# Designed miniproteins, single chains: the designs that were tried, part 52

Each design is a single chain, and the fold is of that chain. pLDDT is the mean over its residues in the fold that is shown.

## One batch from the design tools (miniprotein)

Design m1893
Fold by ESMFold2-Fast:
Structure m1893 (fold): chain A 68 residues (1-68)
Amino acid sequence: APTPEREQRMLDVIRAMNKVLEELGDELTPDAVAAASRAAAEAYRAGLSEEEMYEKALKAAKEQLEKE
């Protein structure tokens, strides 16, 4: 089983992605979701907070949408 700390960090990723979905909702494309997910995963591996994961994921999604 994952450690309690690791489990909490995984929940932080889920919460960050849920906030991106709440903010952008119907504006999200599959490519924007993929960009957000990648940015959140990178922030998770870098040991960043839930807030920083959200900010990076949101930025990546918005940057991807600007290219579409």
Scores: mean pLDDT 78

Design m1894
Fold by ESMFold2-Fast:
Structure m1894 (fold): chain A 59 residues (1-59)
Amino acid sequence: LLEEALRLVEEGAPASKIEELAVLALNRGDTKTAEALAKAAQAVAEGDYEKAREILREA
């Protein structure tokens, strides 16, 4: 999920696609990954793709 999200961020995908991955992580019980994905989606929504990449790499 984190590697998939990182690829999406690098390709300029919209925040909604990363939010979908956050929901998948939450459904699997991985709250830490879901939180990181949600924060990355917020950064993408703000146009800060570099910050989104940092969040995903840190997770």
Scores: mean pLDDT 81

Design m1895
Fold by ESMFold2-Fast:
Structure m1895 (fold): chain A 80 residues (1-80)
Amino acid sequence: MSEEVRELIIEAASLEFRAFSALRFNYPKEKLEEIVKELEKVIKKLKEIIKKEKDPSLKALLETILKDLEGLIEELKKKI
């Protein structure tokens, strides 16, 4: 796994935690909108890396992370 891919996975995990906290503690709409924008940026980067990834196992992991983040955006948008 490249350093860039590792950093992106860590960033995605951090944003997932922030999104779950925001949903659980009913963060203000403005904070939910900020998290959605950050998630959309990470999703864009993930899609670019997935297109270039040749390792089937790593590609499957990244696709799973992508699906989880897309689901979080839908849940956050329901509350905005």
Scores: mean pLDDT 84

Design m1896
Fold by ESMFold2-Fast:
Structure m1896 (fold): chain A 69 residues (1-69)
Amino acid sequence: GAAEVEREIRNAEAGVRQAEREGSLATALAALKDAEEVLKKAEELGNPELVRRAQEVIRRARELIERLR
C-alpha cells in the first residue's frame, strides 16, 4: 500500500544520502535499484505524489553515480 511505498522511498533517499557521505558507488547503485523498484509500485498504486518522489530519488541517484565514476 501507500505507506509501504512511502517507507521504501524514504529508505532509498537514506541510501542516496549514505552513498554521498561515504562516496560509495556500490551504495549509490543499490539506492538506484531500490528507487526504480519503488517507482513501479508507486505507478501501480496510481499515486502521482509517490511517483514524483520516486522519480526524484532516481534522478539524484543517477547524478551521484555519474559523479562517483
Scores: mean pLDDT 88

Design m1897
Fold by ESMFold2-Fast:
Structure m1897 (fold): chain A 87 residues (1-87)
Amino acid sequence: HMTFVEAMRYADELAQERFGLPPGSVMALLFAVAVELGIGSGKENAIDALEKLRQALEESEDPFLQRVYEALKPILDEVLERAKAEE
C-alpha cells in the first residue's frame, strides 16, 4: 500500500534522476497543486489521490495547470503504475 506522500517522493526521485531537478522541488510543486485542487492529505491512498490529480490537471483550463500536466505527465503516469503494482 502506497500513500500519496510516498508517491510524491517517488515522483521527486524520478524527476531528479531523469531531469536533474533539485531534491524536493517536484514534491513541493505537486503538493501545492494537490492542496489547491482539494485532493486531500499526504496520508491518502496514492492511487485515489494520483487519479484525482491526473484527471483534474488533464481537464483543467488553467494555463499554469496545463503546463504542469504537460511537463509532469510521464512521471505521474509512471508513479500511478507503481502505486497500482504495490496493492
Scores: mean pLDDT 75

Design m1898
Fold by ESMFold2-Fast:
Structure m1898 (fold): chain A 65 residues (1-65)
Amino acid sequence: SSEELNEKIHLIVQLLIDENEELYKKVKELADNNNLSPEELIEKALEIVKEENEELYEKLLELLK
């Protein structure tokens, strides 16, 4: 549901702000410059985090269970 996707996006944003503000900024910039759906935003965020910070990527996967 859209509510569930929005909840996941909120959790991802909060974790990125807390743990790595620069990664949050990078993800936000890509989202703002591309017309991404909520699903695409989650996928792109995970892709970027995986490349830049493996440990944070694992934390995000745990949140998205």
Scores: mean pLDDT 79

Design m1899
Fold by ESMFold2-Fast:
Structure m1899 (fold): chain A 65 residues (1-65)
Amino acid sequence: SHMKEELRRKGEELVREGVEAERAGDFRKAAELYRKAAELYDKAGDVLSAVAARIRAIGAEIEAE
């Protein structure tokens, strides 16, 4: 499952970028990054990580208004 591992790693990177954007107060960017991460986790079949990324995205979207 080389492709699934690659997708998962990209998802992890996007989550890290989202956390950095969130810390910088850029909630719009954080939400976009978390949504992209969730898509990659879905493609990887990593349902738990995809759900976690969506929860983060929703939180950032609320803050972004």
Scores: mean pLDDT 89

Design m1900
Fold by ESMFold2-Fast:
Structure m1900 (fold): chain A 62 residues (1-62)
Amino acid sequence: MREEAKKAALEAIKENVETADADELIELAKEAVEKVLGREVSDEEFYEILKEIAPEVEEFVE
């Protein structure tokens, strides 16, 4: 599920990077993670997921 959550966060960011600002992208990524996991995630768990995908995010939000 962790890898599925990371993939969902990346996909949400990629789909919305052209139309959403940074705050909106973070919110959409968190919603995608929670949808995949079927539960609410803590801010700590969510930020760990963001750290793991950060190199891929940096490539397309520069």
Scores: mean pLDDT 75

Design m1901
Fold by ESMFold2-Fast:
Structure m1901 (fold): chain A 59 residues (1-59)
Amino acid sequence: SEEEKKLEQEAKVLANMRKIVGLTDEEVREMLKKLAEIRGDQERVDKIYELYEKTEPFE
């Protein structure tokens, strides 16, 4: 679906950002926790993080 592709794309951006900026997985988790609090969409943010963990940067 288009929504699944968007989630995969957001996960890819996070993976790329982590490598470029040198973020830890813990820092990425804290950023996503804040985003979920702001947007009120914990389920969406959890899905992005799950995909992020399986995503190779710059592929």
Scores: mean pLDDT 77

Design m1902
Fold by ESMFold2-Fast:
Structure m1902 (fold): chain A 69 residues (1-69)
Amino acid sequence: DARRRAILAVLAAAQPEGATVAEIARATGLSPATVSRLLRELEAEGLVERVPGPRPRYRLTEAGRAWLL
């Protein structure tokens, strides 16, 4: 709920490049382990997508934006 919304809000502000787990953890005050778990759940639900690359980034999908507002 509130934690998932906070992550989605951080990602909305980080568009279009997205954000790393470390950036989201710093912005939300959540642990990196908690952020990683919630991001996997949000990705499975189609609200967030993983950007390929040497350092993984996460971005909002259209569904993720719609879920926020």
Scores: mean pLDDT 81

Design m1903
Fold by ESMFold2-Fast:
Structure m1903 (fold): chain A 79 residues (1-79)
Amino acid sequence: TDELIKYLEELKELLRKAAEESKNEEAKEYLEKAVEYLEKAIEAIREGDWEKAEEYAKKAEEYAKKAYELDPEALRKAL
C-alpha cells in the first residue's frame, strides 16, 4: 500500500511537470484534471476505499490519455 502510494505520488508529480511544460491549453487542463484524480485516488487508498481508488485512477488515466493525444511532447519532456 505505502509503495503504491509512493508510485502514484511520483506519477502525480510527473503529470504536474508535464502540465508546466505544455503549451497547449487544452492538454494542460486535462493534465491538471489527471493530477486531481490521482490525488483523489491516493486519498481513497489511504481511507481503504479500493473501489473508489480504482474509479479515480481510471479517470486520471482517461485525462492523461487525452492530454497525450493533444501534446505528446509535454509528457516526453516530463519523463
Scores: mean pLDDT 83

Design m1904
Fold by ESMFold2-Fast:
Formats: structure tokens, sequence, C-alpha cells
Structure m1904 (fold): chain A 57 residues (1-57)
């Protein structure tokens, strides 16, 4: 099974794609900037892994 990002990781990533800065995302979600950055990276990595799996099928 291909790993999917968590809802929290996907939420942070979607906000980032909508032009919000890491600082704004952290403030909106009530988390640190480091946590927001980690969630964005985790979602991006999970989506990249899924694309690779889909391309192989």
Amino acid sequence: AVALPTPEELQAYMMYLNGHSVKEIAEKLGISQATASRRIRAAEAALAARRAADAAA
C-alpha cells in the first residue's frame, strides 16, 4: 500500500500552495514554524512517492 499524507500534513501543504508562508500556517494551526515546515515536507514527500508508484503501474 502507498503511504498517504496525514490530514494535518495535507492541510499545511494546501495552505502553502495557496500562498501562505510557513509563519502564517504555524500561526493559523497553533504550531511552531518548525512543525509547519516538517508537515509540508512530509506531505510533499508522500505525494511524490505516490506519483512514483502510480507511474510504475
Scores: mean pLDDT 77

Design m1905
Fold by ESMFold2-Fast:
Structure m1905 (fold): chain A 63 residues (1-63)
Amino acid sequence: SPELLEAVQKKRKENPNKSLADILKELGSDVTPTDLMIAQLLATANEKMKAAIAERVAKIKAG
């Protein structure tokens, strides 16, 4: 998903001296494709959770 790609790029900005391979390892690169997919899904879910918190703050401001 585009969101996952943005997460990778954001991680690279925070660690400009790290290679892409190291960034992928930190995001859950593993020997099995299944484990990698699960780790990436969890990372994406956490990112959406942060977005939901920001929306909740905006809603509190309005209400």
Scores: mean pLDDT 63

Design m1906
Fold by ESMFold2-Fast:
Structure m1906 (fold): chain A 109 residues (1-109)
Amino acid sequence: MEEVERLLEEAERLLEELREAIRQRDVDRAIRLARQVLDLLARALAVLRANRDDPRAPELGRRLIELARELRELIMELLKVAPAEKIPEIIGLLLRAIGLLLDAELLLG
């Protein structure tokens, strides 16, 4: 579970960088950061799924859900500033974020 804590801390740090990239309208950097956050959260979810009976799993699961919701909102903000040619890639990231959030909510609920 220390690995989950580390992955969530790194995801939180990269979400702040993602917010700044969107503010600066650096779409390519924002896409790379969103992908990195999604990969970190997916890895954290896999570890939580394997360790459902750990006493820390409910708390870490709630934190993962919170970060996944923030990622979804930031990807939606990214769609508002992205050029047309980048929209399909960003929609792909949004769908992955929604899927991750649903999987995490099913695991916690």
Scores: mean pLDDT 90

Design m1907
Fold by ESMFold2-Fast:
Structure m1907 (fold): chain A 74 residues (1-74)
Amino acid sequence: SDMERVRQLVGRIYEALVNDDEEKLEEELEEARTFSEEQLRALIALLRAVRAQRPDLAEKIDEVIAKLEEILKE
């Protein structure tokens, strides 16, 4: 389903953040640009949940969410 694509992208973004892989993170964010508004909102919600479980990644996740919110406003 389309929601499985959202979950898979959350996992890939999470791995990029854990590995501090900025190039991979930019590739994943580029894929997010192909998502629908509903998929982007779901992605942001899931990343907020990850942030709550991983306060050590909070700053990096907040930067990703800000970029996704920018895409959503386009």
Scores: mean pLDDT 87

Design m1908
Fold by ESMFold2-Fast:
Structure m1908 (fold): chain A 71 residues (1-71)
Amino acid sequence: GKEEQEKLRKELLRLIGEILRLIGEIYDLEQKLKTAKEEEKEELEKKLEELKEELEKKKKEMEELDKKIKK
């Protein structure tokens, strides 16, 4: 019933919070990359790729959860 929808909405809000955190971390790393020395760029780019992959996974989880809520 409605109680299941409220649980799903709380889970969605939690995922949104995690997504916003990841977006912030990605933004910070992109700013660091602009001023980074050549030696640091490879490590920062690798970390940025990992965070972007995590963000993609969280976005997919959010889309699946949103579909369940909209029932």
Scores: mean pLDDT 82

Design m1909
Fold by ESMFold2-Fast:
Structure m1909 (fold): chain A 91 residues (1-91)
Amino acid sequence: STADVIAAAKKFKDAVLFILSDYLDEENVAKVNAIWDAAIAKMKTQSAAEALKTLEEAAKEIVKLVDENVDDATSARIRIHIHYMLAQIKA
């Protein structure tokens, strides 16, 4: 259901922010929060399938922000972890 996707997205948000708080400054952490909040707001009016696509798009935006602001080795590790978490939600 859409409610289950939103619940999973909120848990995913908390996990990502916990990781990124060690690598991003306050301004970039705020940008990650804004991406998640916009995605979750959009999901509230969507089907479960549409909400999953919105979640995938939000995850891609966050990965891009990490790639632009974090060193290549750390960014690659974070990207793998984000993709792993997204795959668990889609299963």
Scores: mean pLDDT 85

Design m1910
Fold by ESMFold2-Fast:
Structure m1910 (fold): chain A 64 residues (1-64)
Amino acid sequence: IPRPDREEALKRARELTEEAIRAAKEGDVQKAVSLATAAAIILAAAGMSEEALKVLKEVEEAEK
């Protein structure tokens, strides 16, 4: 399995994060968590653990 390139990982994670934030604002917490988790996994797999944590926090804050 080819390791995701950081640029590709950031692009995919950004798309998932934006969808997760939208779901959180709509009150769909389960969908938001699932999308945020997927984005975080992609970032972590690319070696960007700090960015993965930022994504999870951003989605959580959008729910508030």
Scores: mean pLDDT 77

Design m1911
Fold by ESMFold2-Fast:
Structure m1911 (fold): chain A 54 residues (1-54)
Amino acid sequence: TALTEQLTDPDPAVRVRAARELIAIGGEESRLSLIKAYNQDPEGVGAALRAAAP
């Protein structure tokens, strides 16, 4: 829950950290949280996911 909210945080560093943590946790619930956040802010969450990936 808190990590999903952090994906739409105004601070890009917080967004990247939340994306990394959700990716590390994995599983269905983490995937759904990422999808929900992406639908809310595609550009911000998309940028965080790209920065979080290798």
Scores: mean pLDDT 77

Design m1912
Fold by ESMFold2-Fast:
Structure m1912 (fold): chain A 69 residues (1-69)
Amino acid sequence: SMARRQALVAQLLQAISELLKLAKDPNSSEEDIEKKLEEIGRLARQLGASDEEVKALVEELKKQAEEEK
């Protein structure tokens, strides 16, 4: 279903947005960042991303989050 796929894409974009907000928040923990990265990886896999694509996405987002601290 295209509607189901669109909902998953919206959830992925929301999770990425939340990760970036956590990265900018000085009160966020390392565990908060890790949990959000795990959620993003899971959503990307549900959207049909390969292991390599998921790894690349998570590694890039982790670098971006670390640069905000």
Scores: mean pLDDT 83

Design m1913
Fold by ESMFold2-Fast:
Structure m1913 (fold): chain A 55 residues (1-55)
Amino acid sequence: MTLAELVKEANEAREKGASKEEAEELAEKLAKAHNEITGQNEEITKEKAIKVILE
């Protein structure tokens, strides 16, 4: 799954009022994809990713 697709799913989940558990799962996938792209130099935490998804 591409980073763009993960962002799209995260935005859709946020609009539909996803549960905290679903948001955490998406945040983990998004953080992993982001870290792989940036070579882990811009590592984001699961908590920061959750905040991005829910905001």
Scores: mean pLDDT 65

Design m1914
Fold by ESMFold2-Fast:
Structure m1914 (fold): chain A 60 residues (1-60)
Amino acid sequence: PSDLALALAQHDTGLSRAQALELARAVREGDEERIRALAEKAGISVETARGVGLGLLKLS
């Protein structure tokens, strides 16, 4: 993902850069359990986390 896309994901979720990259990987691999875990850590819904991860993949 681009640096801007990562910065926007961090702003929207409160995730670190490494966690935002892990979210993009989890979405790419269909790892629903990991998406859920990252969503819980960020205090956001699984739907929001999936949307952010998809956005990161699209902007790669």
Scores: mean pLDDT 79

Design m1915
Fold by ESMFold2-Fast:
Structure m1915 (fold): chain A 98 residues (1-98)
Amino acid sequence: SRAEVLAGLRTVLDAVLAVLDEQLARARARGDEALAARLEALRARVEGLLAEVDAGADPATVAARLGALIDELLELLADDPVAVAALRLARARLEEIA
């Protein structure tokens, strides 16, 4: 159902936020201001998508935007194997529900 797809999208968005929060904390601890700024911008985009899900937006549009965000994060965090593994699981879950 549409409600089940939106619930699945929310689960993927929450998982991506958890990766972003962990990576943002680590970037700030290292003084990597450029990476922190990029992660903050991506976090704001994820929060925007969560708001769209809560407003009952079109699931296909949200899924497409979330997929693009995960792909950007995979490229940005390519040297962190833990982040990459978590993001690949999120991407696989997104493909399952789309």
Scores: mean pLDDT 88

Design m1916
Fold by ESMFold2-Fast:
Structure m1916 (fold): chain A 55 residues (1-55)
Amino acid sequence: SKEEIKKKLEELNKLSDQLQQAVDDQAPVSEVQKILDQVRQTAQELLKLQQEAEK
């Protein structure tokens, strides 16, 4: 649904902000990698929802 897509976009935006903060704070690579893994997962879920909405 459009509502689910919007929620996933909001999650992606929050993760983007967290990634920027981690880089600015010179966080360990492991912490940055954790955020990137969450971005990847959320992006895949968003793509799936978008594909389902086309049906």
Scores: mean pLDDT 82

Design m1917
Fold by ESMFold2-Fast:
Structure m1917 (fold): chain A 80 residues (1-80)
Amino acid sequence: SLEDILAEARELLEEARKLVEKIKQSTDPDEISRLLAEISDLIFRARRLYNLAGRHPELQAILDELRKLYDEALEIAEKK
């Protein structure tokens, strides 16, 4: 259902926020690379949900926020 898809997408967004916080705290380049790859996977999964739900506006907003979190995480990683 759409409600289940939205709930799953919101869980992916919360997971991504936790990964960004781990990147902020990490000084290990290998761990940072792994955490960035995990965020990228969450974006891929959210994109699948977005397409499955007929490009619903609430899912577009979640996908856009995930992409912003990834860009933020990448910038933080580059400054280390």
Scores: mean pLDDT 89

Design m1918
Fold by ESMFold2-Fast:
Structure m1918 (fold): chain A 68 residues (1-68)
Amino acid sequence: SGAELLRELLDWANSDPRLEAKLVGDDTLVITAKEGGYLKLIGLALRAIGDPRLSATLKGDVLTITAR
């Protein structure tokens, strides 16, 4: 399910010190890029946009991913 994928993405993003990830509510993941993290954030945005279980929006240094 999309919710299971969000949990995996949360753990992965938090393993990189250049990213900070938080779950907001039951179905939304917010990832913020720190200094040097922006290219990693773009890579995550492209992967999320390509997955039909997810919806993603990138605004500045913040990526919001919602499970469908």
Scores: mean pLDDT 83

Design m1919
Fold by ESMFold2-Fast:
Structure m1919 (fold): chain A 83 residues (1-83)
Amino acid sequence: KAEEIREKYINMIENTPELSEEEKEELIKALEESSDEEIVEGWEKALEALKKAKEALKEGKYVGISKEEAEKKIEEAEKLLEI
């Protein structure tokens, strides 16, 4: 499962046009250097955060950003967390 999460994240990072080449390399390195336990726990916490963010967006409780930006970030996070 940890390997599947890493592979998914690496593929998503590589295909994110908003990230610079240096940002992509840094993020991929961080994922590769993280333990399997850290990857799985991080993914589970991110799933819970995504669920709460989706609920907040539906209720209009997004903070410090526009609705459109909040929707984009939630969509990006949803794609990253889909295994």
Scores: mean pLDDT 71

Design m1920
Fold by ESMFold2-Fast:
Structure m1920 (fold): chain A 101 residues (1-101)
Amino acid sequence: SLFKNLDNEIYRLYAVGLAASYVKQGKYDEAIEIAEKVLEVDPNDARALYVLGLAYYKKGEFEKAIEYLQKALDIVTKNAGEDHPLVKRIKKLLEEAKKKL
């Protein structure tokens, strides 16, 4: 079922939501593991890349956070445009992460 587009999209949406919930709980390693599994299914899942970047930022791994957030930004601006709410969140977090270096 993970190989069907609809099942794949539902799985990724659910898994990304779970990973984001783990970030809110401070369970950053669990969030990273789930986001990485989503990226095994779709390496260009911008929401999974954003959650991965956010989790690394929360862990203080700012270089990794910047790499994933930049990739998420490039994908979401190309596919959804600059006015997408996720673009603003990614840009803000990227600026905060760069200030930590």
Scores: mean pLDDT 85

Design m1921
Fold by ESMFold2-Fast:
Formats: C-alpha cells, structure tokens, sequence
Structure m1921 (fold): chain A 102 residues (1-102)
C-alpha cells in the first residue's frame, strides 16, 4: 500500500466518523500515520483530497457495477433515479437505464 493510498483510506474513515465539514487535514494525517507536511505533499488542499476520495469511490463503484448483470445495472439506475432529490440527476439515471435496455 502506497502512502497516497493510506492517506485516502484515512480520509474516508475520518469523513465517515465526523462528516466532511468536521474533517481536518491534521486528523487525516494522524489517522494515516504521516506528517502534515507529507499529507500536503500528496494533496495540496482539502478540496484536492476530497476529489481524490470521490474518484477512488467512483472507480470502486464502477468495478462493482461491471461485475453486475445488465438486469442488475438497470435496476440499480432505476432505484437511484427514484431516490435522487435532484431532478436533472434523476433524469440522467433514467437515461442510463434506458440505454442499457436497448
């Protein structure tokens, strides 16, 4: 496991415990077992770190989704469309479900 991977894992754990707003770079560094200087060397800002955490989560989700059957993927997108509070995001999920059916 690389230092970068340890930082991303620590960030996910702290965010899950305290939420994004209450998460500090210092706590992430302590959780990862690295110095604050090392943390900032890999991620120059909290925003950069959060973007990397989201990207890793998206990649892990895509790997899981790729192992699903087309029927399971369609069901997933339909559920997400119904659960989404954003009308534009809900419509995008409905579009993905329709594309998989054709």
Amino acid sequence: MSTRERILEAAREVINEKGVENTTMQEIAEKAGVSRSTLYRHFPSKEALLEAVREEGRKRFEERLAKMTPEQQILYYRIMADASPDKEEAEEFRKKARELES
Scores: mean pLDDT 77

Design m1922
Fold by ESMFold2-Fast:
Formats: sequence, C-alpha cells, structure tokens
Structure m1922 (fold): chain A 53 residues (1-53)
Amino acid sequence: EEEELLKKVRENLKKQLESRAHTTPYARLALLSATGDKEGIEELIKKFEEEAK
C-alpha cells in the first residue's frame, strides 16, 4: 500500500530535514506537511516566493 510506503519515506525525510530545520524554510515546510497542516504550508510557500522575487 502506498500509504505505508509514504509513511516510511516521510519519516526518513524528516530525520534529514531536522538537521537544517532551523536554517532552511523548506525543512520547516516538510515538518508542517508531516503534521498535516496544509494551510501552514501554503503560507510558508507564499512567503518564500515573495522574498525570491
């Protein structure tokens, strides 16, 4: 089942992103998605895009 596979992948990704969670906004985005806060993800993406302009 894809669900169990994604769960494992997400756990591994979270571990790697944890190292740079306090330095990169993308690491924080991954943590938010793991918790299921989709609204927060959209907000963070917009903020990052605005800064990149």
Scores: mean pLDDT 62

Design m1923
Fold by ESMFold2-Fast:
Structure m1923 (fold): chain A 58 residues (1-58)
Amino acid sequence: SAEAERALAAGAAAGSAAAAGVAKHDLYQMGLTTREAAVRAAGAKTAEEGIAAARDGL
């Protein structure tokens, strides 16, 4: 959906900035929460869709 794609694009940028500020150790511990947060922030339908779009850099 176009609306979801726009939300995911914004979420991907925010996720990238957040990752830069987070320690590697914290990133590992937040692996599961990072995926969940990306989906929630972007409003994606599924975790897979959210993560795929974020990695695509759309």
Scores: mean pLDDT 52

Design m1924
Fold by ESMFold2-Fast:
Structure m1924 (fold): chain A 65 residues (1-65)
Amino acid sequence: MKLRAELWDGKNLVAVLEADTEEELLAKMTEAAKELGAVLANLFKDGKQVALYGLTSEKATLLSR
């Protein structure tokens, strides 16, 4: 199963991350938020947007599905 996250700093796409599991992707998103200042992530599964997350350096928080 291919999961993809597009990470945004509120204006620009700053990273695109991929993982095989949601848990792995959430961990990568948290690290990228810490390193790149990303504040939002759109989660995609099989090319469809399935979730929106708010990001901090400590955690990813589900905002909508």
Scores: mean pLDDT 78

Design m1925
Fold by ESMFold2-Fast:
Structure m1925 (fold): chain A 73 residues (1-73)
Amino acid sequence: MKLSLEQARLLVAAGVLLAGVYFMVEIKAPKEVIKAEAERLKELLEKLEKEVPELKEYMEKQKKEVEELLKKA
């Protein structure tokens, strides 16, 4: 993959946010906090889907996973 510095930063940020959302759901963090972080993650994944088309399918699957986590929160 050819990644610009900005694309690489966005991918790292998405990974950190995703791990954070999973962790917050596991520890039963307040619903408002989980929703806020999941919202930021979804916005970032949508941006990455446009910036890195090679990962579109992967980003779409991650967005669905986040939606399922929100339903459980």
Scores: mean pLDDT 75

Design m1926
Fold by ESMFold2-Fast:
Structure m1926 (fold): chain A 57 residues (1-57)
Amino acid sequence: GPLAEKALAAAKKANSLAAAKAAAQELYDHGHGTREVLRAALEAKTFEEALAALAKA
């Protein structure tokens, strides 16, 4: 949805694994995204893996 797209765009702009994980946590805390998406993003070891998880939100 629009919030997930905005979070993904912000994570891409920041170009950091920490920013991508923070975006996934923020989406989950506000009732957007699934536990599976959050878990995948937090378990990501690379920026690309974290972005792939966020794209599923």
Scores: mean pLDDT 77

Design m1927
Fold by ESMFold2-Fast:
Structure m1927 (fold): chain A 63 residues (1-63)
Amino acid sequence: SKLDEFIERLRAEAAQATPEERAALDGVIRTVKRIYEETGNEDEAVEIGERMYRTLRRLYRPP
C-alpha cells in the first residue's frame, strides 16, 4: 500500500540517520499511522506525512 511504502522508505532513512533525525522520522511514521487509523484515508495520511517529511528535511539537511 502507499502507506506501507511510505513507512518503509522512512524506516530505511532512519537506519542511516542520527539518533535525533531518527526520532523525528519515527514521529512522522507515528503521525501517519494515527491519521490512517482515525480517517481510513491512506492518501490523506501519506500526503500529510510527505508534508511533514519536507519540513523535517529542511531542518535536517542530508550530509
Scores: mean pLDDT 81

Design m1928
Fold by ESMFold2-Fast:
Structure m1928 (fold): chain A 55 residues (1-55)
Amino acid sequence: SEVEELLKKAEEAAAKGDGATAIVYAGKAYQLAREQGDEEAIKRAEELAKEMGAG
């Protein structure tokens, strides 16, 4: 799914230390997941955003 593809891109960027790219993809995944009611994907996108923006 598009949401899963965006989440994977966000996770890959985060793993490489590219927080800016990771936030962009996590944000896109979050928006689509909210529109689809995909609670699991919403949670994953939120956790990625918090990990990169926490502190």
Scores: mean pLDDT 80

Design m1929
Fold by ESMFold2-Fast:
Structure m1929 (fold): chain A 69 residues (1-69)
Amino acid sequence: EPRVDLTDEQIEEYRELVRAHMLDVGLPEELADKTAEEVEKILRENRGAPLAEVHARTREVLDKAVKEA
C-alpha cells in the first residue's frame, strides 16, 4: 500500500493547494489558513504512514472546515 513520502517542499505545495481550494469553495481566509495548517501538520507528523489512512484524516479536516464555514 502506498505510504506518505513527501519532502518539505511537497508538503508546502500541498498546503498551498488546500488553502487555495478552501478559498475557491467560499471559506473565509482565516478558516482556509487554519485548515491548510492542520493538513500540513497531519502530513508532517505521519510521514511513512499508509497513504489511505493519512488521506482519510486530511479529508475529515477538510469536511469539518466546510461544515464550520
Scores: mean pLDDT 79

Design m1930
Fold by ESMFold2-Fast:
Structure m1930 (fold): chain A 64 residues (1-64)
Amino acid sequence: MLEEARELLRRGEELLKRGEYEEAKELFERGYSLLINAAPAEQVPELVAEYLERLEELERKIKE
């Protein structure tokens, strides 16, 4: 679960860099869902923060 969440974060970041915003959002949302279901936020605060920052950045880019 946790390793899968990290892999999805990495792939989503690559898609974000390529401008594939909708696909990046899908991967970030799936990875975040896996993360919050697998571990309490207190145990992985850095990873939770990275997902939230990426999702916020992506929302801004999609809205533009």
Scores: mean pLDDT 77

Design m1931
Fold by ESMFold2-Fast:
Structure m1931 (fold): chain A 94 residues (1-94)
Amino acid sequence: MTPEEIEERRKFLRELVESRPSSGRPLTPDELALVDLLAGMAQLSPEEVEELRAKRLTGEQLLDIGIELAEKFGDELLVELLKATRKYANKKRE
């Protein structure tokens, strides 16, 4: 990735995060793993990762953010993997 692409990914991720309401609860291990995935996709600093964790987004919100970020930047395989993960997580909640 170019430095310009990294900054664009970070800006887009921030806009997606700010558009979503906080769950108000501590994150689960699965949700923490999704935060780490998003951090890798946008090459976030440790401080930016802690800000993302502090927002306390649900796994569903984090998956939706990951899908939108992957679609915007053409990460086709990651889009399909995240969509499959979302479908699997939804089935387990019943």
Scores: mean pLDDT 79

